# Ledger of designs, part 82: designed miniproteins, single chains, continued (2)

Each design is a single chain, and the fold is of that chain. pLDDT is the mean over its residues in the fold that is shown.

## One batch from the design tools (miniprotein)

Design m6837
Fold by ESMFold2-Fast:
Structure m6837 (fold): chain A 95 residues (1-95)
Amino acid sequence: DLLALAEERYRRIYPDLDPAEQAELEAALAEFRAGVAALEARYPGDEATRAPELAALWQRFLRLLGKLALRRRLRKEGIEASDEEIEELVNEHQS
């Protein structure tokens, strides 16, 4: 259950984040939950169609977690980066 796994990962890392990072993680989890619900509504009884789209939602959530971790690291090292620059770095690292 990817939703349960997402919630477990959220609960484990949330306490170690600052308020801005917590808000971003909360938004990412809400987006993942909404995406899962939308897939269930769009493809009722079609697990085969839902599976690859669910995997894409999961990868998107993991990418947001990676972006959050990178942003935190750069901030601690005193490196200023825009949200777009952080997204490019995450894309480069995961490519």
Scores: mean pLDDT 76

Design m6838
Fold by ESMFold2-Fast:
Structure m6838 (fold): chain A 74 residues (1-74)
Amino acid sequence: LEERILAELPEVPADRALKPSAVPTLTILAKKLGLPLSTVSRVVRRLEARGVVARAPMLFSEKPVTGAVYRLVP
């Protein structure tokens, strides 16, 4: 599961990954993987705690949402 999520994320430096147009949201990941949003969210939170991924705010229908996810390049 963790490997499947990582395969869907772009490897980008944090300053470039803050542009939400290039990165999938948690909802997009959930749909693409065929998994519940809660499952994807929990796995992403664990990866974020390890410093493997980061999240960026994204405008969704002109409302800010926390959802855009990208893999940190070491």
Scores: mean pLDDT 61

Design m6839
Fold by ESMFold2-Fast:
Structure m6839 (fold): chain A 85 residues (1-85)
Amino acid sequence: SKEEILKLIAELREIIEKNLDESAREILLNALAIVEEYIEKEDYKKALEILENMKDWIEENLDEETRAELLKLIDEIIELIKKEE
């Protein structure tokens, strides 16, 4: 459901705000804001594209411990969005 997707996005935002440096936080929070806009517009295909780009950036730029938790939540969000389409 849209409510479940938005709940996981809120959890992802909280982890980003608490655990990342200012540079990484700015990049990922900006991307997440775009994802939220697409979810509100029900443009799930574009939301998925941004989420996949976020996963690629995370895998290349973050340490293994921080990466694991963020990728888990992003994968859960992607799975819920795929059920809407």
Scores: mean pLDDT 85

Design m6840
Fold by ESMFold2-Fast:
Structure m6840 (fold): chain A 100 residues (1-100)
Amino acid sequence: AVERAREAAERGERAAKNSTTPGNRAAGRAGASAGRATVRYAEKASPEAARIGAEAAEYAAEAAEKKSDAKVATGGAIAAIGGGGTVALSAGAPLGEGVG
């Protein structure tokens, strides 16, 4: 999960920098953020939450890289935000209530 999340973060950052559309740029940035959150919190998060975060980051990065339409790019960004949040909350990050 951690290696996949780190790779997804790097891919998301590159896609965000190379994207000309707001949607694909947002998806790339969300993927990068989710990937970084997964790497940061993976050791404290459950293995399942870490996997969800890595998969969400990969999905968002891929949507941005493929220059997907606005719906797919938006879906990728939302998935990445949810996945990154899940990992952080599973790890006991202070921004989540009721997890732990």
Scores: mean pLDDT 70

Design m6841
Fold by ESMFold2-Fast:
Structure m6841 (fold): chain A 93 residues (1-93)
Amino acid sequence: SMEAFELANRVGKRVEEALREAGVPETVAKAAAFGVFMGVAGGLDEGWSDEEIAERAGRQAEGVLLALGVPREEARRIAELARETVREALEEM
């Protein structure tokens, strides 16, 4: 739905900001945020729980980062921060 995409875009931007504040390079932060957007939009449309949406968003972020050649350990750490940021954002909604 349009509302799910708007919410997912807002959450993705919040993740990008959080990652950049944590010192993640802009290109990597944008890539992780794109993965988050895909995970959140899909989870919202399927009616998943906030915890399931956050977990999916983190996994999507990790997958995108690994596809771009980000080292596994770094991708995992960034994805964990992204997942927690998604969880916090959904809790405030």
Scores: mean pLDDT 87

Design m6842
Fold by ESMFold2-Fast:
Structure m6842 (fold): chain A 84 residues (1-84)
Amino acid sequence: SISTDEARLEVLLKKPGSTAAVKLKEKGYYLISTVNKEDKTILSAKVKVKSEEELIEYLSKLTTLAQNGAKKEELEKKLKELSK
């Protein structure tokens, strides 16, 4: 689920075929979930984020990749760039 009982803030781009970030109670951590155009969850990852502006940009990039049929491994590689 994109929403959790740990959520403080939820940032959504668009549903379906979108990426959502849920701000966790653990400082600096977000649960990032990407759904493809068939409403199937293809990525769900807990990520430490340094900048919310960078996070928003990456949510858009992940959504575009998912809508173009990117595999889970490709999305995970892109998401890893956010944590560096």
Scores: mean pLDDT 66

Design m6843
Fold by ESMFold2-Fast:
Parts: structure tokens; sequence; C-alpha cells
Structure m6843 (fold): chain A 82 residues (1-82)
């Protein structure tokens, strides 16, 4: 749970989700920072091993879905190119 660990280092955990995409497990963790912004961490695993991780910032709750989608697309492209 590398995304969970990274998000909790930044602030208060607000969301933690995992889902399957083919042979990959995708982990998304969101934490609210003391300044009111959010960290979004997306980690991708294969066979229980971390293969990619990306982090982004959302300025408001309304930006969370857009930031998370961009990070998921980025990590999936990265693992498909390896």
Amino acid sequence: SEALKKAQEEGELVRHETFQFGDYTIEVAVARRPDGTYTVVVAVYKDGKLVAIEEGTAKSPEELGQVASRLVNKVLKKVEEQ
C-alpha cells in the first residue's frame, strides 16, 4: 500500500481505493493537506510488486476526479511502455 503511505505522509486520508486492470492492481489514495489542498497518489502493482507510482495535487475537492484520472492514465501508459 505505497499510495496509502505516501498520502498519509502529506495529510489526513480522505479516500483509499483499489481496483483491477488486467494483470495490474491500481491503488488510489487521497489526503487533505493542512493548507486545504489535496495530494492524490496512484500506485500500480503487478504480482504484488510496485511497478509505477505517480503523485499530483488538487486545489479543491471538485478537481479530485480530474487529477486522479490523469494520474491513472499516466501510470498505465508508463507500465504499457515497459
Scores: mean pLDDT 85

Design m6844
Fold by ESMFold2-Fast:
Structure m6844 (fold): chain A 62 residues (1-62)
Amino acid sequence: SEERRKRILRAYFEEGNDYRRTAERLGVSQATVRRTIEEVLEELRKQGILPAEYAESLPPLE
């Protein structure tokens, strides 16, 4: 769900982009964290966001 995606993204940023720590914090698998982050990046790509946009730093949470 959208709510779960936002929760994973928030925890990922707070844990310094660490999949393992994020997974431990939320009680989900590391694969779930990776998939969620990859889905977000794929959506940004579909919107025509340049690679530099997400390569430099992840955008702040809204």
Scores: mean pLDDT 69

Design m6845
Fold by ESMFold2-Fast:
Structure m6845 (fold): chain A 103 residues (1-103)
Amino acid sequence: SPVLSDAALAAFAAALGLPDVAALKARLAELAKQGKLAGLSFDPERPTVDALSEFLRVLLDERIEALKEKYKDNLEEYQKEVQKLLDESAAIGQQLAALVAAQ
């Protein structure tokens, strides 16, 4: 799996709403230690595209669970917010693919 440049990692971190690349790398290292990145072996200082794709999936799952708890008594708002989150996640996935293609 290819490794992203620092500029591409910064763009991806920003798309995820993270403050910087250091926050992205720290979160990746944490999830890898917890076994949440599909058993992928990678250097958190040099994350692979596969690791970033799995991170996006984990982040999506965590955000969906948070919405489920927040809107437990409002199914209509839950469905609306989940759809918005799925659309936003798909856009970030497309941005990741474009960043890979550009390097």
Scores: mean pLDDT 83

Design m6846
Fold by ESMFold2-Fast:
Structure m6846 (fold): chain A 98 residues (1-98)
Amino acid sequence: DEIDLEELKKEPLSEEQKEIAKELYELIKKNKISKDTFIDAWIEVILKKLNNEEITPEELVEKFGVPKPVAEKLVKLGKEYSVEDLLKILYYVLELLK
């Protein structure tokens, strides 16, 4: 399935998804995570999900150096949300990081 990333950016997030994005933004700021590190970790979760592969918080900590609470949150979101919803949440977090 081809995902139209530009169309996904135009779709409104639910209030729940906005709250999740704000929680991620606060975790990024609190833990002093770079925007690039956050994007790399999030894309890894999405790619593992697309390939029907398991990902652990420990793998994100080891590969990207994200703190364990952040890694746990990203892995949990990857299990609970669709790829399209994860991309929408990512774009909203990136907008907050501007």
Scores: mean pLDDT 80

Design m6847
Fold by ESMFold2-Fast:
Structure m6847 (fold): chain A 86 residues (1-86)
Amino acid sequence: GRQLLQQLREQGQSKIDQRIQDLLKRGEQVLKNLEQSTDADQKIQEQKQAINVILGLYIEKESATNEEMKKKVSELIKRLYEGIQK
């Protein structure tokens, strides 16, 4: 029925929103780790994690329906790129 289709769409969007929130939290933690990294191997590992988070954020950005969420995604991508380059 129409209700089942709507419910499936709502579940799909909730999963996307959750993935975006998880990526935002992961990205903030990676930024903190990059700033605090004193070991070269740790810094390389955190740079790899930052690249993975950037890729995930780009993929999920196109699926975000909330403009505020899209703005937060774009801002975090920029901050992660700046963190890697330092």
Scores: mean pLDDT 78

Design m6848
Fold by ESMFold2-Fast:
Structure m6848 (fold): chain A 90 residues (1-90)
Amino acid sequence: ELSEEQLAELRRAAEEAEASGGSKEAIIRALEEIVRIYAEAGQLDELRAILEKGRAVEEERRRSAEELGKLEELEIAEAAVRILEEVLRE
């Protein structure tokens, strides 16, 4: 379970991503921070569940990017999956 301090860190990371105006680099940095906090808390099962959902989102965004040219949304989804796979590999 996440401590109150870890939950506050997660909320701050999410708020920072929103406050950045949604730049790809800022969102990816926030995802790296969020995944790191969960991994440090030992919440690997939660990260695995997020990875499975993330793969489905990546597939959906890949389809949307081909149809609508939403390449940045696809790049963010691809980065999220890569971050989760890297953390869970260990």
Scores: mean pLDDT 71

Design m6849
Fold by ESMFold2-Fast:
Structure m6849 (fold): chain A 80 residues (1-80)
Amino acid sequence: SVDELMEEFRKLVEETKRQIEENKDNPEKIQEILEEFGKQAEEIGKRLLEAGASDEQLKEFVRLATDLSRYGAKALEEAK
C-alpha cells in the first residue's frame, strides 16, 4: 500500500541519516551510503507512482528525498 511504502521510505531516510552521522569522517563510506539510498529511493518512488500515490504524497516523498540528498552532500563536503 501507499502508506506502507511511505513508512518504508521514512525509515530509510532515518537509517541513512544515522549511517551518515556514524561515518562523518569517512567520505568514501558516505558516498556508498548515498548511492545505496539513491537506488532504494528510486525503487520506492516508482512503486509509489504504480500504487497511485496522491500528488500530496509524491510531493512529500520528493521533499524528503531532496532534503536527505542535500544533508548527505553537505556531510560529504565537510568530510573532505
Scores: mean pLDDT 87

Design m6850
Fold by ESMFold2-Fast:
Structure m6850 (fold): chain A 106 residues (1-106)
Amino acid sequence: SEEERKKVAELLKKLFDALVKKDDKEAVKKLEELLKYLEENPSLAKIFVDLLLENLGKEGTKEFLTRVIEVLKKEKRYDLLERFYKLIGPHLTPELQEFLKKLLKE
């Protein structure tokens, strides 16, 4: 729905703002809130990926994925990293899926 799309966009913006501010603890909290919402509404995971690509483009999405994975590894939130990969990974383009897999192996 339009309301669900707006909620995903709001949660994404809060996560993005925390990443830009380099507030790792806030970024983890906002990512956890986003993942919980997507787990409760699994059809919205594709909408989340579509919003990333529409707003950031391919290169901006790669940078976003890099920052998310780096923060989760630094904060030792491997539980959130697994949840992120399972929810978001299947909806990424093949190029972005390969990129994410390489980030996870490092």
Scores: mean pLDDT 87

Design m6851
Fold by ESMFold2-Fast:
Structure m6851 (fold): chain A 61 residues (1-61)
Amino acid sequence: SKEEAEKLLKAIDDFSDGKLSAEELGKMILQASDEALEMVGKKLGVSAEQLRGMGRSLLES
């Protein structure tokens, strides 16, 4: 769970730097546990639900 949160934070940083696609980030968010999303959300000042919403938007076709 902590390792998942750290991996997600790195993916968000990589996405911001243009090193990761929106599709890849969206998949990682939607595959993450609620516990990992809560930890990431606390660090970013958003809820786990908001992060799930972002993941869905990134994968929208």
Scores: mean pLDDT 81

Design m6852
Fold by ESMFold2-Fast:
Structure m6852 (fold): chain A 79 residues (1-79)
Amino acid sequence: AAEAQALLDEAAALSREARKLLDAQGTGENRKKAEELLEKADGYLARAQVALAAGDTETAIRLAREAKEYAEKAKELAG
């Protein structure tokens, strides 16, 4: 439970940082790719939250890791 929540919090923070960078950097090919990666990250975050609420901690951890990876890639592309 604590590990799943920590991963979820990290993924949410990375997604927030990436969106902040996108808003600051303007427009371009990298912006479009970063937005697509953030859409995937947000999808995995939502699914991870549902799994965690249902008590499926293992599924929540896997989905939160996917969300974190997509958010991290989006942040790199945005900044």
Scores: mean pLDDT 82

Design m6853
Fold by ESMFold2-Fast:
Structure m6853 (fold): chain A 74 residues (1-74)
Amino acid sequence: GDVPPLVELPGLDTVVDLSGEADGPVLHATISGPATPEALAEWRRRLDEIARDQGRTFVFTRVDLRLVEPPPPP
């Protein structure tokens, strides 16, 4: 299968570079930027779905994330 293009998380300044050889069993992912725990869970689910569809496994090459704190209670 083909290597998917860059993936961006909606509402985040975070970009995932899905690189690797098209015929390789492993896809490398590099991510950076601020993210909420919910956004990270959504990102992982999307990558997992892509990996399953392509029959591949993801390896994280770089992670530079800042978790966003929840807003203070009213």
Scores: mean pLDDT 54

Design m6854
Fold by ESMFold2-Fast:
Structure m6854 (fold): chain A 88 residues (1-88)
Amino acid sequence: SAMEEAEKFMEEVLKKMEELLREHGVSELDIELAVGMALLTAAVMKVIGASPEEIVEEFIRTALREMEKLDPEAAKKFREKVEELLKK
């Protein structure tokens, strides 16, 4: 289903987010907070009845915003990885 595909995609995105933040020396607490904000955004979008596509879009926007606050270089690499995943 479209929702199952969206959930798998978001899981892959979270892995890349965590890997990049960890590589850039971001604290575990800051990583957990950033990941938590992205997951909370997806959960809220699901509750209000957003489409799988809209959920993924807002999830990515939140993840990028949180990463840019923590490390702009990690955020740039994350954007590139998300673009690669979208081309699969």
Scores: mean pLDDT 86

Design m6855
Fold by ESMFold2-Fast:
Structure m6855 (fold): chain A 74 residues (1-74)
Amino acid sequence: SEREEVLREMAEFTGRNLSEDQLIARLQSMIRTLKELLELLKNDTSPQSIADREKAKERIRRAEELLAKAEAIG
């Protein structure tokens, strides 16, 4: 089912030993932590910081996409 597919994708992104509620909570926590990191690094223009921020933005995007899919199904 669509729900089982989304749960598998969340489990693969975060780890496979968590319930649906725990996976959602973990994704929300990851998004908060990554957004805080982006805010802390926003004025660092070093190439490494730019690369790390781009990776963080992509991870946030993927996590938010998975949460949106879970909410649409539930």
Scores: mean pLDDT 81

Design m6856
Fold by ESMFold2-Fast:
Structure m6856 (fold): chain A 92 residues (1-92)
Amino acid sequence: MEKDKKLYEEISKLGTEMEEKLENNASAEELLEIAKRMVRIAEQIEDPQLRAIVLKSIAKKAEQIAKELNSEELARLAKEIEELARRAEEEA
């Protein structure tokens, strides 16, 4: 769907913003808010397969950043996103 493509592009832009902020020593709280925005957009994806793939990608990135910044909140969010991805796969 053209809608899903636009949502994917928005998530990609937020992913780039997250990387740029991480390189500029952004706080775990700022990165957590970007990750939450990415999840909110990803949940709007109508194709369950694409939604699962995108959510898995976000979860992996959040887990990596959580380890780098020693953020329990980001690690917790990553686990929540992994569960959302698993549910999307079951729906597909």
Scores: mean pLDDT 84

Design m6857
Fold by ESMFold2-Fast:
Structure m6857 (fold): chain A 65 residues (1-65)
Amino acid sequence: MKKIAEAAKRIAEELAKEPGVVSVRTEGDTVTVTLDDPVTRIAALALRGIALAIEEGRLSVKVEL
């Protein structure tokens, strides 16, 4: 759990730096990202989230519009 929580924190910090991100929340192994520019940012954040989730294998990244 500590490993997953730490990875989620790193993912949240990285995603929060992306343009168009309104907020990022972490709940255990889940990172929720809220966007204000849906179209262009969705693809970029989804791809980055997948890459980060693969690194830890047990992370869940959710993107909200």
Scores: mean pLDDT 63

Design m6858
Fold by ESMFold2-Fast:
Structure m6858 (fold): chain A 85 residues (1-85)
Amino acid sequence: SELEQLKAYIRSQLSPDVAKLAEQFLEIYQKLMNDPNTTDEQRQQILAELNKVMQAIADKAPESEIKKLVEEAIKKAKEILEEAE
């Protein structure tokens, strides 16, 4: 429910290609948050990445900047996901 609302917000604010990348990040984010093997430190790290992306969207940063932040967030999330088995 909350994830679907956040995805809808992202789709309303960003171009389709950037929105798709941001939605991919949200899916990995939710998987990490729901994984019992994810540590509190890892949860704080990925939440910080989400906050950076959401702040850039709220500040109406250039889409090129938002895209870069999303790509960096996805990279960090995948690194954590590989550790959280």
Scores: mean pLDDT 83

Design m6859
Fold by ESMFold2-Fast:
Structure m6859 (fold): chain A 65 residues (1-65)
Amino acid sequence: GSHMEEELARRQELIDAIRKALDIVKKYESKMSPLELADALMKAIGYALQGKFDEAEKVVKEIAK
């Protein structure tokens, strides 16, 4: 039995989550200062790692206002 298959799947899920967070932030990048962009990235990644992609987009929208 391969613990390696589970490890690779988990790594892929984390990579995909981070990628989705970055894509969300990129949609609003032009509306943010460098400090707001850093805050948006940290919060979006945090929510995305929990599978909370809707909350990630919501927080980025709030920062981009």
Scores: mean pLDDT 82

Design m6860
Fold by ESMFold2-Fast:
Structure m6860 (fold): chain A 60 residues (1-60)
Amino acid sequence: SPADEMIRAFTEAVAEADRIVAEERKKRGLPEKWTREDLELFFDRLAEIMAEKVAERRAA
């Protein structure tokens, strides 16, 4: 169903956004708890990835 595909896309987007934030945290060399900036980066990347996945689905 469309809902199942959206759930899958969301799950994949969350994993990718988490990976990006993890890489940025590694660059800082300090594995501290998430800051507000980490949360903002996570949600910004999640929104971008979801928009790309939706656009790709429409293009196919």
Scores: mean pLDDT 76

Design m6861
Fold by ESMFold2-Fast:
Structure m6861 (fold): chain A 81 residues (1-81)
Amino acid sequence: SMADLEELKKLAEEIKKLLEEALEARRQGDWATYSRLLVEVFKKASELEKLVKKMNTEEAKKLYEETKRYMSEKLREMEAL
């Protein structure tokens, strides 16, 4: 549904924002904030996966794959610090 697609987009954007905040916390050496933000990222990623499976549309799958790619890139940047 349109409502599910909007929720999916919202979850994807929230995940991206949390990843950017986690990367900044990691750069500043704020390990407590970094750890908390990563927990939130993985919780929202789980919600995103469940919604994608429920929707079972090509649009949802594409957004999910794009979001996973972004997550992988940001996590790699964090490891390189």
Scores: mean pLDDT 89

Design m6862
Fold by ESMFold2-Fast:
Structure m6862 (fold): chain A 88 residues (1-88)
Amino acid sequence: NRLDRILEEARRAGVPALGIAILLGIKSAKEGDEETAIQYIEEMVRLARKHGVEDVAIEGLELIKKAAEEAGMPKVVRAAEEAIRRLE
């Protein structure tokens, strides 16, 4: 439900690419793919700044952080935390 709401917010804001980055970032974190997860975190920051959707991106980054914590990926957790701070 929380993920579906965030994806709907990204779509309504006209930035469906942000929703795709969120989905692939969560998937990569759950699969233990550190490099790919960090790449999608960076893409989310880029899209957020370009389109003025920092609030939606922060919510998505919180989901990636949670997935990374559950998967035991401290570098991805740190990357998500740094991205959230940069967008606040």
Scores: mean pLDDT 89

Design m6863
Fold by ESMFold2-Fast:
Order: C-alpha cells, then sequence, then structure tokens
Structure m6863 (fold): chain A 75 residues (1-75)
C-alpha cells in the first residue's frame, strides 16, 4: 500500500486534503516501521485534529485495504 493510496482513503473518510496529505505520510511511515495498527493510526489522526469517529473510520478503511493488498498476489 502506497502513501498516495492512504491519502485517497483519508479523503474518502471526510478528512481535508491538507490534513490527509500530512496524515498519509505519518501513517505510511508507521506502517513501514511497525506494520498495521488500527489504534496507532486512530491516535495519529486524532493528534492532527481529526474527530475520533472520523479517525476510527479512516483507520478501519486503511486496515481493510492493507489486508486486501497482502492477499493480492499479482506476480
Amino acid sequence: MTEKEIEEILKKAGISRSTARKAAKKIYDLIKEKGINHDEITETLKSMGVSEATARKAAMLISTKYGLEQYKAYK
């Protein structure tokens, strides 16, 4: 999953473009370092001023997309 895909998911969840870009980079770095963690993604979004409900929705969408990408064996 790419930083750009994370940004698109955040925008679909109702997060502003500017916040989505900053959050996408932070979340991408978190996933790269620690793997997928729903709670840590939610807390990162909340720290950037995203409401808890929107943050949880975005974290769920990101986790779902990440799981789907892990099982898409396109080689």
Scores: mean pLDDT 79

Design m6864
Fold by ESMFold2-Fast:
Structure m6864 (fold): chain A 57 residues (1-57)
Amino acid sequence: MSEEMRELMEAGSEFLDMATKLTIAKLTGEPQDVIDQLQEEVDRAQKRALEAEEKFK
């Protein structure tokens, strides 16, 4: 229970952090390669957050 809650909170935080980095990269005109890399990290973090939600149930 405690472990599942911690994983859910960490996964959610990581997703928000990655989404913020992606937004900043787009606004600051980072190269497309950097934006693509950050998008992959956001997608990975989102998947982790969704999996953590399922485990918490």
Scores: mean pLDDT 79

Design m6865
Fold by ESMFold2-Fast:
Structure m6865 (fold): chain A 81 residues (1-81)
Amino acid sequence: KELVENIKSIKLIGEEEVDGVVKFTLEITTPEGETFTETGEVSKEQYEIFKILLDKDQSELEEAAKEFEEKLLEKRKKLAE
């Protein structure tokens, strides 16, 4: 499914911190006006990066999604070591 291609906006609607991991919930709106929910889990530091990316690149969701994924993977490597 091409979520990024079919995203008009993304809104953070929930967050829960458990043992240093943030479980977040996103409300995604399609260009058709349809809304659906997605949930993810990241570390606190990755969640902070994610929020910055959402704020900065909300108008270009495809770029924001790719940048978010790349930074998540890089931060996971740095935090693991």
Scores: mean pLDDT 65

Design m6866
Fold by ESMFold2-Fast:
Formats: structure tokens, sequence, C-alpha cells
Structure m6866 (fold): chain A 73 residues (1-73)
């Protein structure tokens, strides 16, 4: 139904916004840790890349779970 599609889009937008917030916080945390622990530029770059991949993976899983709940109800 169209109502279901609209709710799925709302979930997608909300989860994308939450993902962006979590990623921003994680980037700040990792940059602070890199300074404290004196990481090389390579170590920092790898950590930031992995943080982005983790944020995307978590966001996708959360989106799938919310859509599954919506479709089961």
Amino acid sequence: SEELKEKEEEIREREMEEMAKRHKEKVAELKAKAKKEKWSPMEESIALFLAMADAESEGYKRYQEEVKKLREE
C-alpha cells in the first residue's frame, strides 16, 4: 500500500539522519583518540574509513529491522 511505502520512506530518512549524527560523533572521538595516542596519518585514515563503513552497516541493519517490524504489523 502507499501508506506502507510512505512509512518506509520516513524510516529511511530518520535512520539516515541518526546515522549521520552517530558518524559525526565517532569521527570526533577517533580524531581525539588519534591525537592522544599519536596515531600516524595512515592509522587515522584507516580508522575513519572503518568508522564510515561501520556507520553505514549499522544504519542499514537498523533500517531493515524497522521495515521488517512495519511489514509484520
Scores: mean pLDDT 84

Design m6867
Fold by ESMFold2-Fast:
Structure m6867 (fold): chain A 96 residues (1-96)
Amino acid sequence: MELREEILGRFERLRQRIADLRAEIERNRDILSEQFVQDSLQRLAALEQRLDELLRLVSYNLDVPFNRQIFEQEVAEMEQELEELEAELREEVERA
């Protein structure tokens, strides 16, 4: 039960962080390279797709026996990718 609540909470936080990053990229579009904007938005779109798919699978399958390790690992990987993208955006804004 705790793991389910943790995973769902992390999904909510990831969704918010993705939205915040998109807004920040848009606000800084004029000082960021066009290539960086394009690549970052594509990475965020991919993360949104992965998050939505995993959230659906977690919501539908948590009432049956399954390997929770795989979902936990996927969430951790998405968190790491998002943290990396946040750091890259911060550096690009500072360089501009």
Scores: mean pLDDT 76

Design m6868
Fold by ESMFold2-Fast:
Structure m6868 (fold): chain A 60 residues (1-60)
Amino acid sequence: SDKLEKLKREKEIVEQSIKNNDDFAKKLESVDPQRAATYKKNKEWLEEIKKKLEEEIKKL
């Protein structure tokens, strides 16, 4: 049960980080395209982490 609660909390944190990186990418796109690209890459990486967390939750 503790493991399930921890994974759900980690997923919520990752989802918030995805949203934050997406928001920063959009804000920076016209003023700093290179930095915007970094946030887009971070979002893609975080989406892969989210998929792994969802798979772990399904196994419980």
Scores: mean pLDDT 86

Design m6869
Fold by ESMFold2-Fast:
Structure m6869 (fold): chain A 91 residues (1-91)
Amino acid sequence: MTEEEFQKEIEAAVEAIRAHPDPEALRRELIAMISRSLGISEAEAEALLRDPEALGRAVAEHLAERYPEATEEQLRQAEEAARALAAALLE
């Protein structure tokens, strides 16, 4: 996934959170997406989703490990986007 594709997915997810009529269905879909994207269990993904700072760090660490060509700026943008997503769910 390109950085631009990832950023657009996060922006769309944040917008969907604010407009979604069923927050539990949305939460389940986000847990599945995070679990699949990071290669972690659904329980770990749910815990990260409840902690915006932890989710941001986990996404940045995963991208740095999996994509060593990623720039420091790209990792910072990914961390910020993940934090925004989790924070929107806690509103």
Scores: mean pLDDT 72

Design m6870
Fold by ESMFold2-Fast:
Structure m6870 (fold): chain A 83 residues (1-83)
Amino acid sequence: SLEEERERLLKLASQVEPTEEDVIFAKTLADRYADLTPEEAEQAILEDYRLWRKRHPLTPEEEARAAKTVVLALKYLGIELKP
C-alpha cells in the first residue's frame, strides 16, 4: 500500500545522511515532477520509485540512499511525508 511504502521509505532514509551529490540529484528529481500538484507528485514519485526498484536490483546501502533522495525530492516539492 502507499502507507507501507511511505513507512518503508522513511525508515530507510533515516539510516543515511545525504551527500552533496544526493542533494543535487534530489533537486533534479523534484524538477521532473514540478508541474504536478503536491498530491499528484507524491503519488507519482512513490509509484515510479517502486517500479524503478523492481527493474534495478539495489544493495541495502544503495536502497537507503535512493530512499533518502526520494524523501529530499518530496521536501523540495513542499511535500511532508506522513505514515
Scores: mean pLDDT 79

Design m6871
Fold by ESMFold2-Fast:
Structure m6871 (fold): chain A 74 residues (1-74)
Amino acid sequence: MDAAQAAEAAARGAEASGNGAAASTMAWLHLKHMQEKGGSEEALKLAREGQRAGQAGNHREAARLLRESAKAAA
């Protein structure tokens, strides 16, 4: 699984949960995976911003940022 697929999966999970805490957890897990396999700097920044949005309770914004992370990974 590449960084783009991981970010998209996290975005789907964030939307499905309807919960910012769950969204931030999924973003953190996929950020960790991207770091381990050498994801791009831009994709990592967007994933971190998605985690912050989830922590703020904005699961929709977290999902959007994770999708943008997937695009940046291309």
Scores: mean pLDDT 70

